Designed miniproteins, single chains, continued (6). Designs and how they scored, part 7

Each design is a single chain, and the fold is of that chain. pLDDT is the mean over its residues in the fold that is shown.

## One batch from the design tools (miniprotein)

Design m20223
Fold by ESMFold2-Fast:
Structure m20223 (fold): chain A 64 residues (1-64)
Amino acid sequence: NEENFKKGLEYLRKGEYEKAIEYLEQALKENPTSDIYTLLGNAYRAMGDREKAQEYYRKAAELA
């Protein structure tokens, strides 16, 4: 989880959103946290997928 989370953050910083999503989804499967849902929402929003972003932000709020 922590390694996948760190890779997800690294790719987000680089603007490689598709790779960031892959690593963050793996991190989510290992340990679902509000932080990971928020980062997935941020990645999808950056890619222009507003519906997917809103879904992940909602899930983040439910766990906060």
Scores: mean pLDDT 85

Design m20224
Fold by ESMFold2-Fast:
Structure m20224 (fold): chain A 68 residues (1-68)
Amino acid sequence: MSPEERTISHLRALIDYLVRLVREGKLSKEEALKVFEEYVETLREQGLISEEQAEELLELARKKLEEA
């Protein structure tokens, strides 16, 4: 796997982890989304993911957290 593919896979796993924390009452949906947004933006600024990949991951996180 490319470093980019590994980063995307890690971020998807992080979304699932954050959803679990929300379901367990350890984080609010708003807190989980904010943490994820800050992390994704950091990786985008470092050039580890593209702007479009960042937007896709943020939309996925919003959808999954809303369903939690």
Scores: mean pLDDT 83

Design m20225
Fold by ESMFold2-Fast:
Structure m20225 (fold): chain A 57 residues (1-57)
Amino acid sequence: LEAEAARRAALDALSPTTREVLELAEAGLSQAEIAERLGISQSTVSRRLARARAALA
């Protein structure tokens, strides 16, 4: 059983922040809301999500 667990592990290996961003996005928050909640720029959130998609592909 590697599909979901392996994807989670790969994303966690990139950085802890990537996992936080994914959890908030899955909870239905927008990129702007995630940026405000974590105290980072929207560009950083966008980059983290793009990186996560690349890692999954």
Scores: mean pLDDT 71

Design m20226
Fold by ESMFold2-Fast:
Structure m20226 (fold): chain A 67 residues (1-67)
Amino acid sequence: LTPTEERVLRALAENADRPLSVRELAELLGLSPATVSRALRRLEAKGLVERLPGGRYRLSLAGQRYV
């Protein structure tokens, strides 16, 4: 994983009680929405995050094992 992808996975793990939007992750991590969206797209392609209705994301079971 890239450092940005690792930071996104860790943020999702630290907020496992609720799905997070691109905007919420961008604000939490101090990154642009475009950077977060790109990282989430790559993580989704790897099966490490799941996209939920309303443009929100959570860790998959596989993603939880990375953090």
Scores: mean pLDDT 86

Design m20227
Fold by ESMFold2-Fast:
Structure m20227 (fold): chain A 55 residues (1-55)
Amino acid sequence: SKAEEVEKLKKEAEELEKKAVQAYLDGDFTTFEELRKKALELNEKYKELTGELIK
């Protein structure tokens, strides 16, 4: 259960990071900054739950 929740958070953060990188490469810096902020917030939740950061 907890391991599955942790995996979901990790997957969501990785997807947001990928989308952020794509936005940056496309020159959409507003979307890039918003997505990076959301990914960082998910990483904070993951750290609180596991005691370590998402890769």
Scores: mean pLDDT 77

Design m20228
Fold by ESMFold2-Fast:
Structure m20228 (fold): chain A 98 residues (1-98)
Amino acid sequence: MLEKIQEEIDKEIDKLVEGAKEALRRMTDPDPQRRAAAAVTAYLYLAMISLSKNKEQRKKALEEVIKEAERLMTSPDPAAREDARNILKLAKKELEKL
């Protein structure tokens, strides 16, 4: 079961990265509920990327997520910056395991 999930993740890694980046962009939404939904979506994509069996693809995917989250750190919204900081912490921790 896990091996099938990892194989699908490796196949779709670029789509997962784009999904994570889109979710991170939506974390600047002025609606608190939409912002929270975007944050949850970003965490789910990060979790899926972290399941990738290919270390090289996983590293590149994590680096792209980190880059977008660092951009979100420049947001004037304190809540968006807090969520970006948490995503950065998780993504960097996963990168350190490689």
Scores: mean pLDDT 80

Design m20229
Fold by ESMFold2-Fast:
Structure m20229 (fold): chain A 85 residues (1-85)
Amino acid sequence: MKEEIDEEAEAALNLILAYLAYQSDEPFTKKEAERLYQAVKFAIERGDKELLEMLKKAFEKALTSPDPEVRKIAKEALDLIKKYE
């Protein structure tokens, strides 16, 4: 079904984005942090442990960002992941 296909595509996209964010040498932008925070909620709703583990690594890296707004989003995301685990 279209909805099921879109959900699988969204999961794959979120995993790729989390991986790229973790591997990047550039600091997170606020927009990227906000996008990945939505991916955390998506992963929790699906019970996607692999995506949550990748997002956790990405946000742990984001805690070193020079942008205080990015660090705030990263901390909130990590707290949300810990509550689920």
Scores: mean pLDDT 77

Design m20230
Fold by ESMFold2-Fast:
Structure m20230 (fold): chain A 65 residues (1-65)
Amino acid sequence: MEREERIKRALERLSRHSDVIKKVRFEGDEITVELKESSVTSQVAAEIEAVAAGFEVGAKVRILP
């Protein structure tokens, strides 16, 4: 019921990667992450997915360069 609190905490954890992440958006069952310009896409995707899973957001990660 307090899904928004979990989303907020997930976004706070993702903010540590703000140097490579341009925008983050929750779209239904997916987290869409837009990167600025990065060659570490796969590594960042794995970390974002772990954060989402850890906070029980139930979302899949989609990375857009």
Scores: mean pLDDT 61

Design m20231
Fold by ESMFold2-Fast:
Structure m20231 (fold): chain A 73 residues (1-73)
Amino acid sequence: MKYKVVAESPHGGEEAANGAAAGAEAGGGTVLRKESKGNQGIVTVDGDEVAARAAAEGARRFSGAKVLEVKEI
């Protein structure tokens, strides 16, 4: 399944996307796309709900980010 994860970091959107991507891969997911828009990082993950949750946790732990959205697409 595919998931969209959006996180916002005071350190910038690229930082937020990198933290989410690292979390997704640690959770067994594959990162298909990384984007940034200002302070928002957007990551598209191919995997299950565990990988999507791991992406959200990676953004929080590695990037100090607030997770704005985790959505199946």
Scores: mean pLDDT 85

Design m20232
Fold by ESMFold2-Fast:
Structure m20232 (fold): chain A 87 residues (1-87)
Amino acid sequence: APSVLEALQRIQRIIRDTVEGKISLAEATERLRALLAEMTPEQQAELIAILGRHSPKLAAVLRKLVEGEPVSDAEMAEAVEESRSTP
């Protein structure tokens, strides 16, 4: 399983690739789902808490993925735009 730091780095790459048009919003959602599936519930909770400080829309997307709820392309687009402004 990836560490929380490794998960944060993978998420930054997914966001970058989405912004650069290398992957679709749907592919970004699937990559996030796959990443979360590699993590323990404790690691998922820590990751969501860290991201929620500056990227609450991205944190909401991750929570939906953990709960098995559907994520729309519009929700993912909002999360991507929000995450671009995070230092």
Scores: mean pLDDT 83

Design m20233
Fold by ESMFold2-Fast:
Structure m20233 (fold): chain A 98 residues (1-98)
Amino acid sequence: SEAERRAQLLTVLDAVESVLREALAEARAAGDEELARQLEEALRRVEALRARVEAGADPDAVAAELLRLIEELLALLSDDPTAVAALELARARLEEIM
């Protein structure tokens, strides 16, 4: 059902947000201002996608945008094996919803 797909999308969004908040804390601690800026922008994109899901947006459209964000983050955080593992799991879960 659409309600189940929205609940699953929110779960994937929560997982991606968790990875981003951890990576942002590490970037800030390391003084990596450019990475911190990119992660803050990614967090705003996650918040915008969550708002769209809560407003009843098309689950397929949100899933497609979230997949693109996860692919961008896998490239951005490629040197962070913990982030990569969590993002790959999020991508796999998202592909099951699509």
Scores: mean pLDDT 90

Design m20234
Fold by ESMFold2-Fast:
Structure m20234 (fold): chain A 63 residues (1-63)
Amino acid sequence: VDWEEVEAALARMELALAESIYKQGKKLDPEELKRLIERVKSFGTPEAQEAAERLEKILKEQE
């Protein structure tokens, strides 16, 4: 099993969920979003890094 592919898929799913909530006009909890970004960054794959950057943009836009 390629754990890097699994981690990338999880990062993409978490990003999609966060984006869906944000697009509905609902504010995500900044603390929960920061923790999600930290977890996604820990995966260490390029896909996870891209997902983390998009999540950081959502966090910044909510501030």
Scores: mean pLDDT 72

Design m20235
Fold by ESMFold2-Fast:
Structure m20235 (fold): chain A 72 residues (1-72)
Amino acid sequence: MTAEEYYQKGLKAYQDGNYDEAVKYFEEAIKLDPDSQVAANAYATLASIYRERGETEKAIEYLKKALDIVSK
């Protein structure tokens, strides 16, 4: 599977409220293409998941990773 395919599966799991499955798919997407727009989007959604879980430190780390990729 491609990074984009894993990202789309992660988004579906996230929309369905299956956060554990979403995290796994987003991590696979990042692993396949770590410096891509797909990875940036995956990091941003991971940040949202960890914020929902009250894991503020992890959420901030993932947001920083997303911003680093999309930096101008």
Scores: mean pLDDT 84

Design m20236
Fold by ESMFold2-Fast:
Structure m20236 (fold): chain A 70 residues (1-70)
Amino acid sequence: SDSLFEEGEKALKEGNNKEAGEKYQQAGQLAAEQGDYRKAAEYFEKASEADGSEIYRRSSEILRRRYEEE
């Protein structure tokens, strides 16, 4: 997931917002699968910021799970 996040950061620096969003989304999905909900939420938030899309909904869902555990 970290390598996908780094690819997203690189794409964002190059002005490729759509590719950055896709890479951040992939990184977030992988982090969530590994149980790293904090990283997943951060990655989905960055993806949403990059492309302004529904990816933020997934971030909210992961944060809600975290809230339910506490």
Scores: mean pLDDT 72

Design m20237
Fold by ESMFold2-Fast:
Structure m20237 (fold): chain A 58 residues (1-58)
Amino acid sequence: MEEEIVLPPDMTPEELDELGRRIQAALDAATSPEEQRRRVFEALRDHVERIEKRRAAA
């Protein structure tokens, strides 16, 4: 895949809030704009993978 991350449209408000917190933490921890973007993408990808693993486990 290129660099397109598709978030599940049926996320709960709580899941969206947690994602927002993770993104904020990534931004705060980043030491450069490049790391900021990289960490945000990593957080988004990890979140999507967690949802997919939950689906696979069912």
Scores: mean pLDDT 72

Design m20238
Fold by ESMFold2-Fast:
Structure m20238 (fold): chain A 59 residues (1-59)
Amino acid sequence: DDAIARAVADEMDRLQDEVGIDGMSLEEITARAIERVAARLGVSPATVRAAVAARLARL
């Protein structure tokens, strides 16, 4: 689960580099990162969201 949450953070960094100037919101970047990680790992977006939420609860 921590590996999934880290993959989302890494994907958010990549998306922010590409689209930050275009005015994409942090919410949109987060949603796209979750979708991309879910597709890459073959899991549901709900599973990815749960992993991110679990990691944030430990911070």
Scores: mean pLDDT 74

Design m20239
Fold by ESMFold2-Fast:
Structure m20239 (fold): chain A 60 residues (1-60)
Amino acid sequence: QGGAGFVVKAGDTLSSIAERSGLSPQTVQKLIDNGKVLVNGKVSKSLPFEVGDIVTFITE
């Protein structure tokens, strides 16, 4: 659904991934709560991000 995928790297946080995506960390949390964040193509409502995971944000 048109969102860009971001690869999690060692030392990455929600803040660093959000910054690379052009989103605020608060916006990322709202997207997670609304089921609009995909981790490896699966909706994630809990955030154990692992190195090598692909995080996709669905903004609209």
Scores: mean pLDDT 72

Design m20240
Fold by ESMFold2-Fast:
Structure m20240 (fold): chain A 56 residues (1-56)
Amino acid sequence: MAEELEKKAREALEKGDIETAKEYAEKAVQEYNRQGKSKEALDLMIEIGSLIQEKE
């Protein structure tokens, strides 16, 4: 489910596991898009991308 994948992405990001965070974020974005929630998918992609950039 998109929300569970988003949670896993955020947890991985907090642990500093950028690769795992990116993987779960991409899966969450795909799941939101499959549900027709394109704005939620875009917002999540921007938010997680910004957090990854800040850590790198």
Scores: mean pLDDT 78

Design m20241
Fold by ESMFold2-Fast:
Structure m20241 (fold): chain A 55 residues (1-55)
Amino acid sequence: SNKEHVENILKVGKLAADETYKRGKARGVSEEDIKATVDEILKKTKEVADEVLKS
């Protein structure tokens, strides 16, 4: 169902954001740069989820 696809997309997006934060911290990337990358991941995740909901 579209609902299950949306839930999976949101879950994968959150995992990707969490992993990006952890790796960025481990590599000494600035909090500002990490936040910018995490925000883009979450934004794109929402856009993909919204497109699935329109289908």
Scores: mean pLDDT 85

Design m20242
Fold by ESMFold2-Fast:
Structure m20242 (fold): chain A 65 residues (1-65)
Amino acid sequence: AEKKHKKGEELFKQGKYEEAIKEYEEAIKLDPNYAEAWFNLASALGAAGRNGEAAKYGKKAQELK
């Protein structure tokens, strides 16, 4: 899970938001309680202009911790 999350962060830094979203989703699939992955998924969705989804998953991250 952490390895996928780390890969998502690298992709996010490169501006590859859709690829970063995919890696964060894989991290969450491996560990659904990984709050940092939910938070970073929300950030990547926001950067991609998907603000409604970003807000929804940001709340999920808050609920886990």
Scores: mean pLDDT 78

Design m20243
Fold by ESMFold2-Fast:
Structure m20243 (fold): chain A 66 residues (1-66)
Amino acid sequence: SKELEEFIKELEERIKEIEEEIKKLEEEIKENPEKRKELQLEIEILEGLKALLEGMKSFAKKILSK
C-alpha cells in the first residue's frame, strides 16, 4: 500500500537523523576526549534505536513485497 511506502520513507528519514546525531557525537568525542564515556553511552542508545527502526523498516518492506 502507498501508506506503508510512506511509513518506510518516514522510518528512513528518522534513521538518517539518528546517523547524523551519532556522527556529531563522534566528532565531539574527538574534540573533547574527556567526555568519551558519557558520549559513547549516548551513541550506544542511539545505535539501539536505529537498529529498532531498521527492524521495523525491514518488517514493513516484507509486508509490502507480499
Scores: mean pLDDT 86

Design m20244
Fold by ESMFold2-Fast:
Structure m20244 (fold): chain A 68 residues (1-68)
Amino acid sequence: MKELEELIKEAEKIIEELRKEIAKAQEAGDTEKTQELNEVVRELREGIENKDKEKIKEAIEKGKELLK
């Protein structure tokens, strides 16, 4: 419903930003950061697929921390 749809939109936005950071980390040879970013992208994707509101919220928070 409304809340879930807004969370999915925010999650997709975070995924796009994380993908840009993954590209930068890969170019810099930062394997640890690349792995952390990919893990959060997987969590966001899984939350969206399962329509798991709590999982999506948690993964968005993790993604925002990595994007600071």
Scores: mean pLDDT 82

Design m20245
Fold by ESMFold2-Fast:
Structure m20245 (fold): chain A 77 residues (1-77)
Amino acid sequence: SRAEAARLLSEARGIRELARRRGDELLLRRAEELIARLLALAPELADVPAAEVSEDTPYEAAALRLIGIELDLELLE
């Protein structure tokens, strides 16, 4: 649904902001790839705000969350 796509986009954008703050180029690239795929499916969601992601979030947790977003995204495609 559009609401689910908006949630996934918000979460991916939150992880992108975390990656930018940390200078984590691999995590940033992965988040940007998912954001591009979500916006290709639902371009009307361009203005969805980034979710708040704790600065204390470990890399493994953020990476696993992106994997979860990718799996959920494939169910929408």
Scores: mean pLDDT 83

Design m20246
Fold by ESMFold2-Fast:
Structure m20246 (fold): chain A 60 residues (1-60)
Amino acid sequence: MRTFTIEAKNVTELIGLALRVIGELPEAEIKIDGLTLTVTVPDDPEAIAFVERLKAEAAA
């Protein structure tokens, strides 16, 4: 398992990020604390790449 933290700029972005994770990675564990989205995924290269992409989009 790998855990990632993504900092959202606002609630709308947070909701959008969470919905994308749920839709693409139904087995992922998601936790929300304020504007921080914590995503735990299996050590699967495709799942890891997807979350890293979302993290990069949130940082841009």
Scores: mean pLDDT 81

Design m20247
Fold by ESMFold2-Fast:
Structure m20247 (fold): chain A 116 residues (1-116)
Amino acid sequence: MVVTTESGGGTVKEGGTVVLNATVSEAAGDGVSWLREPPNGGPVLLVKNTSKAGTGAPARFSGSGSGTTHTLTISDAVVEDTAVYHAGVIGDSVPAPSAAAGAIGGGEGATVTVVA
């Protein structure tokens, strides 16, 4: 089982750039996926296989990384990006909200707050 630790959250101004980092306990094989969990919604797949966009994910989200270190970049952040972000290995499927962190081997997630 791959254990993931997310970092780089915090408060950012609207229009700013957010960089989130994930450290995985071992190389993820098929790469790292990134999920967004908004306060009033279910998880949304943003990036899969380290750099491939999730279905319906905005173009301002980009993933990169190799080995044990992976990054999600949010360019031109909007208030709606306020959420907890999780990284891990889940493939193409968005897990159920109650299983999101466990299904991807993620930690508590990185909290991002975007202010106008």
Scores: mean pLDDT 68

Design m20248
Fold by ESMFold2-Fast:
Structure m20248 (fold): chain A 82 residues (1-82)
Amino acid sequence: SEAEEEARRHLEEAEELVREAVEAKAAGKYEEAARKLEEAAEALERAAEAARRAGAPEEFVEELRRAAEYYRKKAEELKKKA
């Protein structure tokens, strides 16, 4: 479905942003890494909403929302190092 395609696109976006955040962190760019993780969390929230519309199991939608919360917490930790 279109909603399944939207969920996949947002998951791919989140994965790319997490990769960029890891690279930024390795380079000592903590502010940039934090921003990338915040953007990844937003993409995961969009993926969760699209998955919900696609009729995905509630546990899968909750998993994506927990992942978004996790990356927001990691972004806050990185901001303290900047």
Scores: mean pLDDT 89

Design m20249
Fold by ESMFold2-Fast:
Structure m20249 (fold): chain A 89 residues (1-89)
Amino acid sequence: MEEKINELIEKAKKLAEEGKVDEAVRYMQEAVDLAIESGNKELIEKVLKAIQEVARLIDEKGVATSEQVARIVAAQLHAIGALIELELK
């Protein structure tokens, strides 16, 4: 699971650098889903940090639509929600 998550994160970062926002967001959503399904707090934290980095890269490029930004925020909130659930059980 960790290897797959790392591959998705690296792919998302590369796509974000290339300005391919839709694909970058899709790979990040897949990484979030896998991390949450793993139930591993450290993997969820890793993906949350990666989403923040991808969001920064996209913002620096200035190419994201408001809809794409909303999808990035939704992915962050999903990861944060899962992290809170693991803490509160």
Scores: mean pLDDT 80

Design m20250
Fold by ESMFold2-Fast:
Structure m20250 (fold): chain A 57 residues (1-57)
Amino acid sequence: PLSAEELEEERAKLEAEYRAELEALAAAKASLEEIQEALDKGLDKLNEIGKKLREAL
């Protein structure tokens, strides 16, 4: 299992990737629905990492 420090680093990486993905979708003039779906998916990933971080602490 990953340490809490490693999980925090993964969370930061996922947050950066999530922001980059949203910027790419906006630049491509994605529909509001597509942006909303990307947000929901990103939040799901962040919640999963958050759960693992809480379990490691």
Scores: mean pLDDT 80

Design m20251
Fold by ESMFold2-Fast:
Structure m20251 (fold): chain A 50 residues (1-50)
Amino acid sequence: AMKKGDKFTVKLKDIEKKAKELGVSVQDLAVVSAKEENGELKVELMLTSL
């Protein structure tokens, strides 16, 4: 289970899927950083609230 302040990196297209797997709401995630690699946008997300 994620805690407030925990971070993870995921492809932009997979955010909703990863959030569901972790049991968190996408609305509770903040974008900390973003990087494009091999034509895919990857984002680092942080849990801000639950």
Scores: mean pLDDT 77

Design m20252
Fold by ESMFold2-Fast:
Structure m20252 (fold): chain A 61 residues (1-61)
Amino acid sequence: ADVEARIAGLRANAETAEAMAKKYEDLYKKNPKNKGSQNMAKILRDAAERTRARAEALEAA
């Protein structure tokens, strides 16, 4: 029960991070000089992948 709740939370966090990364990618497309937006998108994508990996590890346990 608790494990399923944690897995659901991790998946929700990963989806939120992916959505935010896309928003930063759109900002970078509008203003190519804004390297901060590009860097934030990369950080958010990396965080989403790590979060998904943790959710999969919990499901396999």
Scores: mean pLDDT 82

Design m20253
Fold by ESMFold2-Fast:
Structure m20253 (fold): chain A 68 residues (1-68)
Amino acid sequence: LVEEAKALEKQGKYKEAAEKYIEAAESLKEKDPEKAIELYQEAAKLAVKAGDSELAEKANENLLKTLE
């Protein structure tokens, strides 16, 4: 998932990359919450670059839930 997200980001497919980072973060949030937080932050950043405010909000909401 992280490798797929990085490949999409390198191709300029920021929305798809953000979606993959969210999936990766969700898979890690119980095993490695710190890494999940980093991946949600990257997803939110890429969603903003893609112009997808709904996806950015989703990433930020999941980030906040993981922090609390």
Scores: mean pLDDT 80

Design m20255
Fold by ESMFold2-Fast:
Structure m20255 (fold): chain A 62 residues (1-62)
Amino acid sequence: SAEAERLYREGLRLVAQGRLDEAREAFERALKIDPEHERARRALAGVLRHLGEDERAAEVLA
């Protein structure tokens, strides 16, 4: 969806700015709208790993 894609792009911008907690929220919102959004899932897992939440990152990719 256009809204999920917008949130995904917002999340990428936030990652570039080092705003990882806000990026996590944006990717989680994108996935709530479009659970099949593979790029958002991988991006969320990356952010979670960077925040030290390795178990949560593995769950997102399962």
Scores: mean pLDDT 87

Design m20256
Fold by ESMFold2-Fast:
Structure m20256 (fold): chain A 62 residues (1-62)
Amino acid sequence: SNEEATELIRELIEEGKSPEEIVKEMRERGFSDGQIRAAVLRLLQEGKISADLAQEILSLVA
């Protein structure tokens, strides 16, 4: 779900994972690139992720 994707990305950010590591872990957990994109955009809207980090993750799931 979008909530599960959002929470996992948040946890990976708190663990200090790189954008590439975040995308890899999300894909290994069965999330689609569309789900990853939606979760990142939600975190950006909620102010829970920096614009720079969001842009880096989004570039990997284009």
Scores: mean pLDDT 87

Design m20258
Fold by ESMFold2-Fast:
Structure m20258 (fold): chain A 71 residues (1-71)
Amino acid sequence: SALVLTPEQLEAIAAANPALKYTVGTYPDATPEQVENALRAARYLAAHRAIVDGDAAKAHGYGSTPEPAPP
C-alpha cells in the first residue's frame, strides 16, 4: 500500500513523533534550517512507515520530556 502525505501532514507527524518533537523542542537554539532538517527526516520516516513505530514509542514512553524545551 502507498499513501501520499502532504507537507502539512508531515509537519503534524514530526510534531507527534516523540523523537522528532524531542529533537526540535529540546534544542533551544534551533535554527530554521535545523527545523527543516527534522521535517525532512519525518518525510523519510513516513515513506518507510516509521509513523507506526513512532506511535508505539510514544505509547511505551520512549520520550520522557517530549514537550518544548524550557527557555
Scores: mean pLDDT 51

Design m20259
Fold by ESMFold2-Fast:
Structure m20259 (fold): chain A 75 residues (1-75)
Amino acid sequence: MSELEEGLRRLQELAAEALEAIKRGRREEAERLLRELEEATRELVELLRKKGMEELAEKLERVVSEDIEALRSLL
């Protein structure tokens, strides 16, 4: 898998784990997973910028930030 594919899969896994923690009322676990998701997103955005994919980096950052805000609103 490419670094981009690995990064996207990691974001999907973290988002899914965070949602499950929220559904189960595990607030502390959910907060930790959302923090990990933010960090993983920053790393992937930096990778995309280094590869010259600025538009994709901006779109990813916006979409994931919106998703994180939505998930946090459920805590």
Scores: mean pLDDT 83

Design m20260
Fold by ESMFold2-Fast:
Structure m20260 (fold): chain A 103 residues (1-103)
Amino acid sequence: SERERLVEEAVRKLEEARRRAEELAAEARADPSRAEFARHLEEAARKAEEAKRLLEEGDLEGARRALDEAATHAARAAGLDPEGATEAARLLAEARALLDAAL
């Protein structure tokens, strides 16, 4: 169905966002001055994984809330280093649009 297709696309984008955020956080952890940036990316990745799990459980409203939290952390990271975190924030925004269309 259309709803199932949109959810599957959202899951793929959440997984991509989680992977990119985790990679950036691990890289940033090598520099103590980037600890705040790394922390926000780690939280974004954790919340993206939570949103993916909730989607797989059929909890679209719960997934939407977790996704909003992930997007907030990614936006805070992008505020500290725009070039580093912009792609993760973009993927989360795309996942949100897909989920909103599925609701």
Scores: mean pLDDT 85

